# Designs tried in a protein design run: designed miniproteins, single chains, continued (2). Part 42

Each design is a single chain, and the fold is of that chain. pLDDT is the mean over its residues in the fold that is shown.

## One batch from the design tools (miniprotein)

Design m5447
Fold by ESMFold2-Fast:
Structure m5447 (fold): chain A 58 residues (1-58)
Amino acid sequence: DVLERIVEAAVRVGEWAKENGEDYEEFVRNATRAMGTHYGLSEEEVERIREEALERLK
């Protein structure tokens, strides 16, 4: 599932940001937006991926 792999990538970005003292929510937002543009995802799909990744990072 391409969407699940994108969520996993966003989670990895968020984990890196947390470990380096960065704003992980901002990094996840920027990463999901960039991936959404690259893969031609809808705004609703990008939002769902962002929410899922942030939930896994809690």
Scores: mean pLDDT 84

Design m5448
Fold by ESMFold2-Fast:
Structure m5448 (fold): chain A 87 residues (1-87)
Amino acid sequence: SPFREEMLAKLAETEEEELKVLEELMKKKNVPEEKQKELLAEFRAVFEAIRARIEAAGDDREAIERAALEGVREARPAVQAIVDSIE
């Protein structure tokens, strides 16, 4: 599905940009290297869960869009917990 590939590409770009922001935030807050590795792994796992949902949705546009939206919705508390652990 060209639409699924486009959604996955956008997710990958978002992950890269968000990881860069998270790394800079952790550096600014003097987060220990060991904790940085843990938080980066947790953050990557969140994006992998969203990716898995999109990949499992097949080739139907509405199903892919729903999978992406539901993935982001379920990811929100986990992302907030990561950010809260830094601030």
Scores: mean pLDDT 86

Design m5449
Fold by ESMFold2-Fast:
Structure m5449 (fold): chain A 105 residues (1-105)
Amino acid sequence: SLAERVAEKVKEAIEKGYKKIGLVMARLTPEERRAILAAIQEVIEKYNPDLEIEVVEFDPDMTPAERARALARLRELQEKAEKGEMYLIEVGDPELIAQARAAAA
């Protein structure tokens, strides 16, 4: 499942010594979103309760203002990742994620 794949990536990030994770979610159902967040929380509680997670969500129905704020946030996460300060995990619609990455660059 999507939740299992994200949970494994969170475990990998912790094993690599990351203290911060940026989670980029695109076009997920409410059920998928809840399952992913629950799986992440379980991993954090077991392996690193001090792990910080920052979430950015994209959907096709976002207002221009909501999209602009999400893109600004994505830029901050990408900058932290480039400095090695954050591990980025992407989940959901790959086309929407690619469009967001291009717009944030």
Scores: mean pLDDT 87

Design m5450
Fold by ESMFold2-Fast:
Formats: C-alpha cells, sequence, structure tokens
Structure m5450 (fold): chain A 83 residues (1-83)
C-alpha cells in the first residue's frame, strides 16, 4: 500500500540517520543503537513478506523502536548540556 511504502521509506531513513550518528556516540550508546538498527532491519524484512495489515504493524513497531532510541540520545545530550 502507499502508506506502507511511506512507512518503509521513513524507517529506512531513520536507520540511515542513526548509522550516521554511530561514530559520535559512546561505546554503550553505539551498542544499543546497533541493536535497535538490527531489530528495525529484521522487522523491515518481515514486513516485506507480510500482508498489508501485518506489514503496517511491523513497520510501526520498527519506527517506535527507532523513535525511542532517538529520544534517549536527545535526553542524554540535554543532560550533558545542563551539567
Amino acid sequence: SPMNEALRRTVRRDIEDLRRRLPTLSPAQQRRAEEVIREAERLLEEAARADDHEAMRLLTRAGASLGVMRMLLVVEQRAREKA
């Protein structure tokens, strides 16, 4: 579906954004980010083989995991800036 194609594009973009940030992260943050990237890529592969309804659920889950990781990085950055 067009909505699932848009979701796939957003998830792939968010994975690429997170990959680009890896060299600037601490070793612990890098490990967590790499785990999130691996799960998101696995969910993308499952979504490619699923029906439209299940694909939407899997892509939404991938997007949520990437969003949580991005939020954690923002919170950690703000904590450093306020110290």
Scores: mean pLDDT 87

Design m5451
Fold by ESMFold2-Fast:
Structure m5451 (fold): chain A 94 residues (1-94)
Amino acid sequence: MTAEEIEREIREAKEHGEEEIAKLKEGKSLDELIIKSFEKLTEAIKAGKASKEALEQTEQLLEETELLYEAGLVSEEALEAAKKTLELAKEALK
């Protein structure tokens, strides 16, 4: 990969994270957005991009997902995706 391609991917990942948060605040398709966010985190972890920041972000998103699940706004699948991603992040950092 060129340095320019790496810089573009980092920028897109940052912008995409901000868009996901904006969509969550709008209350649109919360279930799909949460599942996709955890799928992206899982792929990053598997690619060896696991970091303390990714772990902290996963913990925060899980906490938010648990609250949304108790409120009946997201599915059990979203909650399970959150929990699975957190465990993978913890294992990858050991």
Scores: mean pLDDT 68

Design m5452
Fold by ESMFold2-Fast:
Structure m5452 (fold): chain A 76 residues (1-76)
Amino acid sequence: SKEKEERIEELEERIRKLEEEYKELLKNKDYDGAIKTVEEIERVVIEYSEEMGDEELREKGREVTEALIERIKKLK
């Protein structure tokens, strides 16, 4: 449906914006802010996967975001 397609596009745009914020926070060495942004990305990816009806995408998204959080925690 058009409503579903619009929600998917909106979620994709939100993810892109959050990825940009994440990169800027890392550049500024704001690791706590970067972790919070990745946690927000995880939430948006869950909503995106629910709209897609794709449980594998949901699981993979969680794995990737958790790995990013662990990577950031190892930074100073």
Scores: mean pLDDT 82

Design m5453
Fold by ESMFold2-Fast:
Structure m5453 (fold): chain A 85 residues (1-85)
Amino acid sequence: SEALARALLEALRAAGEVAAALLAAGASLEEAARAAAEELERRLLEAGVPEELARAAAEAIRLGVTDPEAAGEMLREVMEALLRM
């Protein structure tokens, strides 16, 4: 579903804004990533994204602090799954 894929991009933008605000306030990368992941999962669930895919996207954000390559791969798989719905 292109609509669900668009919802992922919008949710990622909102999650990025949460992370940026926390980093500007002096939070750690880990703390900012946790808050961003929680916001992303919440927004994806509200948009009707399946729980499994919403959780995978949130886990990718957390993983991005230590392994950005693996995080990018997980987000790609979520995007492809949403486009097939």
Scores: mean pLDDT 89

Design m5454
Fold by ESMFold2-Fast:
Structure m5454 (fold): chain A 87 residues (1-87)
Amino acid sequence: MKLSPEELLEYLAEKVREAQPGDERAVRLYVGLLRHELSLPLTEPVTWTVNIPIAGTDQKLRITITYDPEEKTFEVEEEIVPASAPQ
């Protein structure tokens, strides 16, 4: 799935709300950290991995984000893994 920077921030906010219902502080934290990363010079392809604990379970949502500096778009993949899985 290819996203613009604005679509990526909205996507992450939605995924944090789904994983951590009612925790707007968690939404602000995850989105704020990603927004900070996007404010840095992005001159080459980079990959970030975001791990969001899923409330009420022993699982986490792993989101892999890859930046394409030529298109200025982000490719996103998601998977659900055990909370004990390495980052």
Scores: mean pLDDT 80

Design m5455
Fold by ESMFold2-Fast:
Formats: C-alpha cells, sequence, structure tokens
Structure m5455 (fold): chain A 74 residues (1-74)
C-alpha cells in the first residue's frame, strides 16, 4: 500500500518536472507577455485589490480541485 503511494508520488514528480521543462522552453515569450501585463496594471493597488487577487487565485485552485473531484466521482 505504501509502495503504491510512493510509486504514484514518483509519477507525479516526474510529470511536474516535465511540465517545468516545457514551461522553461516557452518561457522567453510567455514570460515577456506576462511581464507586460504585470507592468500594465502598475496602477495604485489598494489593499482590497491585493486581497481580491489572492482570493481569486485561491478560488481558482478550489475550482480545479472541484473539477478533479467531479471527474473522479463520475
Amino acid sequence: MEEEIERLKKLIDEIKKLQSEIDAVNKPQYLKNMQKIKENPLKPLSEEDRRALLEEARKEYQETVKKINDLIKK
């Protein structure tokens, strides 16, 4: 049982590494676009705006978890 969990962990780790490598290859162009977007909203960020962005990221994570759970359930 623990062996199965460890095996799954290794697979997940490998997938993460592959994803990181793919991201690194496309990094120059994608990062530049992201940087421009980041520079554009350099407008005064209120405390509320910062909290809203953090909450948005959290909600996105929860939504992803929900989708995964839904797929497993179905």
Scores: mean pLDDT 62

Design m5456
Fold by ESMFold2-Fast:
Order: C-alpha cells, then structure tokens, then sequence
Structure m5456 (fold): chain A 84 residues (1-84)
C-alpha cells in the first residue's frame, strides 16, 4: 500500500482552524486520523483541505477514501485534496 506525507487543515463552522501533519501514512490511515481528530473535538461539520507533500498517492483515491470514512462516522464535510 503506497504511503504519503500530507498536511491536513480542518476549518470548522465557527471559523476555528486546525492543522495536522501526517507522515508515512496510507490513504486509510490519513482518513482514520482525520475522523479521530473530528470525533475527539466533537466536530460533525467541517471543511477539510489535504495537501499531499510527498508520496505516490492518487489525490482522487485519497479523497474517495476520506469521504467514505467521514460518511461511515456521520460527519458532513467538504474535502479538497491537492498535491504540492
């Protein structure tokens, strides 16, 4: 399974911004990490931007994996994935 480094920015409805760095993670590990952060902060609605900083991961595949984990956990978020 391909691994990546990614920077994740989570913006909440009240305008609070959280930034996290993921290193050497699979798409599934990044998706689960995002969900864990949101659940820990009791965030059910957010805008999420993911920037892939290294690794050979398809941005569309990462976006799909993140959307599936969010839906499974009843989180309503808009996800944008970009590559540096």
Amino acid sequence: MPKMDAKVTITTLDGKVYTYDFKNKSPREVAKGIVEILKAKNITKAQITVTITSGNVDPKELQAVINKELQKNNIDAIVKVTVE
Scores: mean pLDDT 86

Design m5457
Fold by ESMFold2-Fast:
Structure m5457 (fold): chain A 72 residues (1-72)
Amino acid sequence: MSEEEKEALLKKTKERAEELAREALALGISAEEFRERVDAIVAELEAAGKTEAAAFLREASEWVLKAMEELE
């Protein structure tokens, strides 16, 4: 993955994280409930040996959680 591709992916992921945060709050999903669901998926990915995917999801989820906290 090139540096430009990584930067574009990070920007797109942050934009999607904001959208997901607004959608989750609109659906009545709390930041705590969202975190619990993500933690379960991350644990499953790590158990399957998909450590890179787990790390990415964990990082992306932190952006969503931060956006949820800022919107409240």
Scores: mean pLDDT 74

Design m5458
Fold by ESMFold2-Fast:
Structure m5458 (fold): chain A 92 residues (1-92)
Amino acid sequence: LRAALAEGVREAARRSAEEARALGLEEAARLVEEAGRLLVEAIEGRADPEEAAERAAELLAEAARLMGEPASPEEVRERALARARGLLAKAA
């Protein structure tokens, strides 16, 4: 279960980073990759889940802002945080 969740996060982060790079947004791609890495570390028990979820949500909100996401940064952060907490709860 944890291995499948970690792989899913890695794949999602890779795809999002590729999309950002296709738009020439290397900084957004790096933020997405860092968020994915933090979530994988938490899923694998190498990081605090709550701290990882909060940091990942902040990074994803900034990446979305750089990519021109029409939702507010606060709304994106809250959605990302809820999703991250859900994933980490399933890994517990």
Scores: mean pLDDT 81

Design m5459
Fold by ESMFold2-Fast:
Structure m5459 (fold): chain A 87 residues (1-87)
Amino acid sequence: SVEEKIKEVEKIIEELKEKLKELERLGAPQGVIDFLRLQIEGLEYQLKKVKEMYEKKDPNAEKEAEKTLKIAKDSLETAEEYLKRAK
């Protein structure tokens, strides 16, 4: 459901924020920190849009939730790769 996808994206955003903090603690390059921060901001913006569409019963809410979830999962994988390189 759209609600389940929204919750999963919210959980991934929190995981990304924790990974960002770990990268900062490890002294990762500023470019990596800035990139991940931008990704988190973009996901928060998209999530807000999906929530608004869902509240308005927009028929595109499911499709946009699926796209946002895919982007969130891809961002999480990228953050994990940066963490592997920082360690």
Scores: mean pLDDT 87

Design m5460
Fold by ESMFold2-Fast:
Parts: structure tokens; sequence; C-alpha cells
Structure m5460 (fold): chain A 69 residues (1-69)
């Protein structure tokens, strides 16, 4: 599954990066997760539950991601 750390977790992993740089990485990671969720749902015919489990997200988050696409 694809699991992206939040801002606080990223600060622990990359203490040498500025807060602005970490925020930019989190934003890019969120966009990549959105694209991956759309591809998995549309291309492989997976259920929202299966996509949520693989991506380490809640079913509600996956549903919102696909609704926004």
Amino acid sequence: GVRYPDLEEMKKIFPELSEEQIRNLVEVGADMRKIAAIVEYELFGESLREVAERMGMSVATVRETLRAA
C-alpha cells in the first residue's frame, strides 16, 4: 500500500529540510496519491475498500478523492 507521512512525521524524517520544503513535499505526495487511487479504481476495477486498504487511507478519504476527480 501507499502510505505518505503527514507534516509532523516528515519533520522527524527530514530534520534538515525547511518547513516550506516539507509542506511542498506533502502537497506533491497528496496529488500523487489522488492519481494512484483513480488509476487503481478505474483501471483494475477495485472496490473502494480494496483501494483504501492498499493506500493506507480510510474508505471515506478514497471516496472523496474519486469524487473530486
Scores: mean pLDDT 61

Design m5461
Fold by ESMFold2-Fast:
Formats: structure tokens, C-alpha cells, sequence
Structure m5461 (fold): chain A 60 residues (1-60)
């Protein structure tokens, strides 16, 4: 079996993909759902700064 990517590496890749989707998406409902996923992934990474950034964006 090939060695899988670490959990942190996979989450980082998903965060980059979600950020690109967020930049192109003007639908408020989809933006909020994407931001909620950012909050979950940043919490899993222990990135408190990322969590706060996503929360601020979500509150708008």
C-alpha cells in the first residue's frame, strides 16, 4: 500500500479548494456553507487564526 497523505495535508488541500470556490461564488447560502467547512477544518488543524477569519466572514 502507498503511504497516504497525512490528515493535515489532506485538510490543507481541501481548504485551498474551498477558498477558490468561495472566491468565485456570490450565493450567500453556498458561501456560508463553505465558511462553516472552513471553521471545521481549521478547528481540526488547531488553527485558531483561521477559525476567527472564517467566523468574521460568516458574520457578514
Amino acid sequence: HMKPKSKGEKIAEFLEELEEKLKGNTDPSQVKETLQKFIEFYKELGDEEGVERAKKALER
Scores: mean pLDDT 69

Design m5462
Fold by ESMFold2-Fast:
Structure m5462 (fold): chain A 80 residues (1-80)
Amino acid sequence: SMRDARLRGMDDSIRRLQQQADLYRQNGDLQTAVNYDILAQSLQTVRQTYQTQEMTPDQMRQLFDDVRNQLRQQVLSQQL
């Protein structure tokens, strides 16, 4: 189904983002690694929500942006 294909696409994207985070972490680029971790976690939240309820692409994008911004603020507050 379209729903199953979309969920698989999100799972693939999350995996790629996590692999990129790990690569940058291995190379000592911790700031870039954290950025990829934030993107992966944001997409995981969208994926989890989409699994439990129907969402439009616009709603998925909005949730992704909201979660990404919240996580970025959390990282910044931990540096203080």
Scores: mean pLDDT 87

Design m5463
Fold by ESMFold2-Fast:
Structure m5463 (fold): chain A 76 residues (1-76)
Amino acid sequence: AQELYDQAKEYFGKFLEEKNIADAVKALELALQAELLTSSPEERKELEEYLTGEKAAEVAKESGADALAEFFEKIL
């Protein structure tokens, strides 16, 4: 789990510097995978919905960089 968090933070850092949405999405996927390893059954179901990419794409589309940053602050 820790290795996935470290990778997620690295990609999030790249996003903050380069403003590349693909790096933000990759950071989100890695953070959600790390949380799945430690989450409760209820939390796991919600995280699986984000991992399908549909929820992640919705967040990126509706709110851009600010919503992704807020989401990472909750997970990382």
Scores: mean pLDDT 63

Design m5464
Fold by ESMFold2-Fast:
Structure m5464 (fold): chain A 104 residues (1-104)
Amino acid sequence: AALEAIDEGDYDLAQFLVQVAISTSRDLLKQGKYDKSIEMSQYARDSARRLGDDKLEADSLTVLGEAYYKQGDYDRAIQSYKEALKLDPNHEKARKNLEEVEKK
């Protein structure tokens, strides 16, 4: 998996596997499987963090925030989006989602 690829020093494979985890997390969101989406996006976040890839970590945090928002956990959604914007200030989706959740 992504963490194993990082430990082996294969950063290209690790980046690819993190992107797959983010995509899987989004598909789980679309299916209404919010708990599994949270688990997968947390895994992607932790893997991206170990890689030092701020953009992948921000993408992972954005999906994590979307999953929390769908569960009605607005506080955790806000925290996830703010963390994503700290890593990638130009992340349009995180910014839009933060503005939406702050209206609740």
Scores: mean pLDDT 85

Design m5465
Fold by ESMFold2-Fast:
Structure m5465 (fold): chain A 60 residues (1-60)
Amino acid sequence: MTEVTAEARVGSGRAVVTVAVEEDGSIRVISVEMSGDARDALEAAVAATREAVAKARALL
C-alpha cells in the first residue's frame, strides 16, 4: 500500500486529500480535509482529489 497526498487552494479555500494505492491497483480515498470558504474549499477538494489520483496512477 502506497499513500499519496495532494494539496490545493482555490480562492480562500484549501483542501488536503490523501489516497491509497492498494496492492490490486485500486485507488481508495483515505481522508479529505477542507478549510476556508465552503464553495472555494469544495473546489479545492476537487482539484486536490484530481491531483492525488493522478499521482497515484503514475505509481502504477
Scores: mean pLDDT 83

Design m5466
Fold by ESMFold2-Fast:
Structure m5466 (fold): chain A 60 residues (1-60)
Amino acid sequence: ADIKKVEVKVPDEAAREAVRAAIDAALASPHPSTEAALQAAVDAGKATAEKHGGSVTVTY
């Protein structure tokens, strides 16, 4: 996959736990490729971080 760096900014530990749980759930699901699994994990983490007032920045 083309992901070089992932930066997570969240306001508290509960938000960080929620982001991790979302990433773990995405990775535990069946995906057609490793690249698809990594993209799903990034998308889930980003959506969850934004829900908690944080952000995820991905460098490709």
Scores: mean pLDDT 75

Design m5467
Fold by ESMFold2-Fast:
Structure m5467 (fold): chain A 104 residues (1-104)
Amino acid sequence: MEEELAEIRRQLRHPDPAVREAAANRLYTLLQQHPEWAPLALPLVDELIELTFDPNPRVRESALQVLRLLVQAHPELREKFIEAAKKESDLLVRQALLDIARGR
């Protein structure tokens, strides 16, 4: 469990966007299969927010999907998403972060 999350954390920072996308998708799948792992994924929230600023749109979308899952388990993350949206210049990503924060 912890070893798998540590590997995912390393892959989320990989220079290859395909590796970053795969890592976010793997995290999404693991959290859907193991909702009890959501608290263990909280330390990865900052890396996932950084991925919403990623130049690759597939990486951004995968990160947004993981953040949407995590906020359902941890509503306290909403304030963090609102703060991230204030720094976002991409209108679609900004709107997605705000929608996740509003439970939409």
Scores: mean pLDDT 80

Design m5468
Fold by ESMFold2-Fast:
Structure m5468 (fold): chain A 74 residues (1-74)
Amino acid sequence: MNIESLSVAEAVGIVLLMEAYRNGLSGKVPGGEPDSIEPVRERFPEVVEDYLAGKISASEAIDRIAAKLIEERK
């Protein structure tokens, strides 16, 4: 697995966490509380804000996070 493939996989996982949190905020998640996204918000505050506000799609969030992760790993 290269830096690009690893970064995309990690970005997908991060976006799934944001989606779970967003569904929790809207009451769509059954039972319990979703895990806090604070570590993700600390790393990618602008992407988290835009995604939770519905300004960007999941695909766009994945692309933005993957790009940042690729830059960090170069």
Scores: mean pLDDT 71

Design m5469
Fold by ESMFold2-Fast:
Structure m5469 (fold): chain A 78 residues (1-78)
Amino acid sequence: GVSAEELAAAHADDPLGRAHAEFYRAFAAGDVDAAVEALRRGLALENARIAAAGGTPLSEAEVAALLEEARRELEARL
């Protein structure tokens, strides 16, 4: 079966995957602040990937707006 150690090893070079896992753990715990913080880290990693590929990353204002929307959705569900 898949162990926690095997999952950690599979995501050792995948910081975005780890941020997603942190988000779902926080969501399951009902921790809105932790879930929003995990989402912020995920967006920062995705922005870095977009910039490295020569694309236009999200602005600070766009990231803030997405996080505010996510917070409202999480508060409505939790």
Scores: mean pLDDT 76

Design m5470
Fold by ESMFold2-Fast:
Structure m5470 (fold): chain A 69 residues (1-69)
Amino acid sequence: SLEERLRELADEEGRVRVGDAVPVIVEETGVPESRVLEGLLSVADPSGETVRVEDALRVAEELRKEAGV
């Protein structure tokens, strides 16, 4: 599952690097890379380097709903 894949990439604080999360979400959702990157950067830490697994999952779900049109 997407959740399982993201959790495998997460550090001890439950954060995944944006660069690692983007290709996984693209593969699982079929959403374009640029849209996934934009969504993840909106919920990333101030440096833009990492995102919480829970936030990445929420972004992926929202992007799937948007792409389902």
Scores: mean pLDDT 83

Design m5471
Fold by ESMFold2-Fast:
Parts: sequence; structure tokens; C-alpha cells
Structure m5471 (fold): chain A 71 residues (1-71)
Amino acid sequence: RADAGGMAGGGKGAYDRLHAAGYDDEQAREASRAGTPLAMEGAKEGAAASGGPADDEGARAGNQMAYTVGS
């Protein structure tokens, strides 16, 4: 199971990664829901920054958090 810290970090990482790439907040949320490669990289970076598990499942939970926050 993914920790809340890992999920929150992953979601924020995905969002921030897309913003850093020049996407607006609406585009960042839409891309996170679509599971674009950039959003997935951000989710992994966010999960790592939160000290959560660096495995794919932890990163995936973070990516799901991004789509929930972006709804």
C-alpha cells in the first residue's frame, strides 16, 4: 500500500513537472489524468522527494493522487 506522503508527493511532483515543462494548471491536471510520460516522471520524482517507496506502485499511487486533486 502507498503511504499518504508518497501519494501526495507523487501527485505534487506530477503537477510541478508539467508546470516546469510550460503547461498551465488545467493542462497539467488533464495530462496527469491521461498518464502522460511527463506526468509519470513527475509522480516518481514526487514520491522519491516524499521519502516514500521508489517502486512503481508508490509512484502510481502518487499519479492517482494527481488526478484526484486535478478533478
Scores: mean pLDDT 61

Design m5472
Fold by ESMFold2-Fast:
Structure m5472 (fold): chain A 77 residues (1-77)
Amino acid sequence: SRDELLAQAQSLLNEAKTLLKQAPKSLTTKTIAAILSAIGVIEELKLPSVPDSTLQKHLEETQKLLDEVRAELQQQA
């Protein structure tokens, strides 16, 4: 449902912002830029006029990005 997608969006936004705050020195400039871009896109796609399919696609892409970033950070630890 739309409410479930919006809840997922908020969860991903919180995760992304927390990651940027806690690990800025461990992230490359390109990775930081990618996360910031994803945050901006998701914030815009939360509007009621945006199709559920469009929001879902970008949420899935953002989740994959955050999963990859966390895996890289774990490997560096």
Scores: mean pLDDT 80

Design m5473
Fold by ESMFold2-Fast:
Structure m5473 (fold): chain A 80 residues (1-80)
Amino acid sequence: MSLEQIAQEHLRKGAAAMAAGDYDAAVEHYRLALEYTQEAFPDDHRAHAYVLRLLADAYDAAGKHAEAEALRARAEELEA
């Protein structure tokens, strides 16, 4: 399985965890999705920003608002 396919599988599992209300699992899957996306597409800043925003949404849902804000700031910098 390619790094891209592994990243996509973690994005899918993260979304399922969000839908189930398992926000800690969603954070873990989106962290792994970010790592594999960065390895598969090192220069795709838009793809990195997309996954950072998903991870931020998972942190917000888990009540970790400061961490969510920091991740959104990083995504904005990549899209500037």
Scores: mean pLDDT 88

Design m5474
Fold by ESMFold2-Fast:
Structure m5474 (fold): chain A 82 residues (1-82)
Amino acid sequence: VVDSLSPEELEELLKLGYLDVVEMGEQARANAADIPAEQAANLERILAEGERARAWLEANYTPEEIAELKEKREKLLKEQRE
């Protein structure tokens, strides 16, 4: 339950959620050439959502803080998938 988390832990989860949307946008951008034409509208939507999430992070956190969050997210994902 979210109310059992500290404010700092809840904020970290929120940041990670926004980073996930940003990474989905970057993944979609990297794979754009391999995405079928029928998915073009979905690609544009994902890219727009990623840009919006990135703008929110940049408005609330410094570039260094965002870079640290990206490293933290990558470590977490690697630890879970290794």
Scores: mean pLDDT 71

Design m5475
Fold by ESMFold2-Fast:
Structure m5475 (fold): chain A 72 residues (1-72)
Amino acid sequence: SVGGETLVGMFRQMADYAKEQYPGVREEIDELLEETEKKITEARRKGDSSEVVRIVQEGMTRLARLVVEAEE
């Protein structure tokens, strides 16, 4: 759905911005992006739109945690 695509796009943009602002956690953010993209691909393959949203929300939460740790 359009909503799911928007959330995926927002997550990617947030992760890219975080890599620019917090280069010390760039590798961890890249690993999170890879894991999240693999999960999104699998959920899309199964036709599970609600799972795509859940996966993106999980990814956003993990990204926020990495940013908080980089700021400490």
Scores: mean pLDDT 83

Design m5476
Fold by ESMFold2-Fast:
Structure m5476 (fold): chain A 61 residues (1-61)
Amino acid sequence: MTASAEQKKKASSGDEKVRIEALVELGGNKRLIEEGVELIKSGTVEGTNEGAKLMGEAVLK
């Protein structure tokens, strides 16, 4: 199955809960997604980069 355009839009949402739910629906690892979100919420360049990496790994499995 491919992700729908709506699911991809939710995964890019500014709402943390919506993004986590969309990524879990895409088969992502919930714990890695939660860690990625926390790193992005740190507001640092390093945290954002590391968070994006973890989110990518969570979706890839």
Scores: mean pLDDT 63

Design m5477
Fold by ESMFold2-Fast:
Structure m5477 (fold): chain A 91 residues (1-91)
Amino acid sequence: MEERERRRREIIRLLREIQEEPDEERVLQLIRRLAELSRDLSREELLELAKEAGLSATAAEEVVALVELERGAPEEEVEEWLLARRRAAAA
């Protein structure tokens, strides 16, 4: 499926752009675009794509958290998820 593969490649490119972008306003614009393109993907699927894009575990988790917030997930739920992942990584 050409459309699905094209979208997957675009998501990976956006993830790399976000990692390299020093401007916070531009990062938020890229996060919004990423949230729109990945609206049918789960949190875990997006995390896996971020790893494929070459992001560190910490950077991938931060980007996924920002995308979830843009999608309307509660801040407390996203923070709890991040803390759970950080604790698992430390074990």
Scores: mean pLDDT 79

Design m5478
Fold by ESMFold2-Fast:
Structure m5478 (fold): chain A 66 residues (1-66)
Amino acid sequence: SRTEAVDAAANRAAEKLEKEAQKYIPGAKAEATAEVDGDTATVTLTIGDITLTFTVDAAALLKNYG
């Protein structure tokens, strides 16, 4: 379903962001999470004491990560 596709795409984006952060900042604790709400997804990246939040459109996520 579309909901499953969006959720999968959002989680894939979060995983990619987490791995990329770990790759460029060796030894830093990096964690990424994704939360989907209708047609919008919020991806949160935490690196030590730094938190970055990105809000993205579900259609854009499907286009780039679906």
Scores: mean pLDDT 77

Design m5479
Fold by ESMFold2-Fast:
Structure m5479 (fold): chain A 75 residues (1-75)
Amino acid sequence: MYKVIVKVKSKKDAEEIAKAVEKETGIKVEAGDEIVAEAETVEEAQAMAAVAMDKATELGVKDAEFEVEELPKKE
C-alpha cells in the first residue's frame, strides 16, 4: 500500500484538493492539517498526487508539498 500526503497552509484549500482527489479516484480522502489518501498501487498513488497538484495549481497554492510514501506491510 502507498500513502499520498499533501500539505497546504489553508484548511479550505486542503478540503478542495481532497474533494478533487476523491471525485477523480473514487477513494476516500481525509482532510485535516494534511490531506492523506491511501492507494493500493504506485500508479494509483501517482495519479492521486497528480490530481492534487493540478487542483493546488488551480487554487493558486504555491507552498503545497506532495509526498508519496510506501507503507510497510504490518504483521
Scores: mean pLDDT 75

Design m5480
Fold by ESMFold2-Fast:
Structure m5480 (fold): chain A 109 residues (1-109)
Amino acid sequence: SHHREVAKRFVEGLKSKDEEQREIAKLRAIELVKDPDTSLELLKALAEELVEELESKDERVVEAAKEILEELARLHPELVIEPLKEVLENSKNERAKEAAKEALEKVKE
């Protein structure tokens, strides 16, 4: 799946050991979310990969995934509400639950 492979590439950048590469990957993902020409299928694939990264043991990966999910919550709430609620209700990881809660707070009806 082309969309899934592209989404995974953005998420792989967030896991870089180089701090500058992590920041570049985060900013590129945020620009992708803000671009009106980005397909909904790609945004959905990105949302799914980012939600999984909330369970990461690396705090910096969780924080970057949260920031991108916050932009998705503002612009495309339909893609993230149910996956984030699932993390909040079912995750055993307190950091993942807090990140999901903060991203959901960006959803405006």
Scores: mean pLDDT 86

Design m5481
Fold by ESMFold2-Fast:
Structure m5481 (fold): chain A 76 residues (1-76)
Amino acid sequence: EIEEKTKELIKKIEDFENGKDTINHKDRDEMEEIMEKDKEAGKKIAEKWAKVILKRHPELNEEDVKKAVEEIIKEL
């Protein structure tokens, strides 16, 4: 259940990395739900987001991006 949703969100993040606008408000709600119910799954999503951001913006510091993404998801 949560594992399947996590995999679906990771796939959408990968599609976003390839230039598709696949992340919407429902996906954000699902990320928040996963973070609330399964912190490990939420961490995996945050790490995947950090990787995508760094690929699109290689001038950014990897550690700063990871911390920013993790904080944003935790604050949701």
Scores: mean pLDDT 68

Design m5482
Fold by ESMFold2-Fast:
Structure m5482 (fold): chain A 64 residues (1-64)
Amino acid sequence: IDVERAGAALKRFAEAHLPDPELVAEAQRIVDEAMEKARTDPEKAEEYLADAVDRINELVTRAR
């Protein structure tokens, strides 16, 4: 899986499931940070993306 494609998918998931533009913006920042870390440390890319997924799921759960 391409890091760019994974990041785009996570951003779309956040937009679909978060009701507040501020929460969507926060989720997008989480994804952008994870992607930047993944580009810097490709060997840990899966770990950074998994962390972003967990953080976004927490935002979605909190918003419900």
Scores: mean pLDDT 79

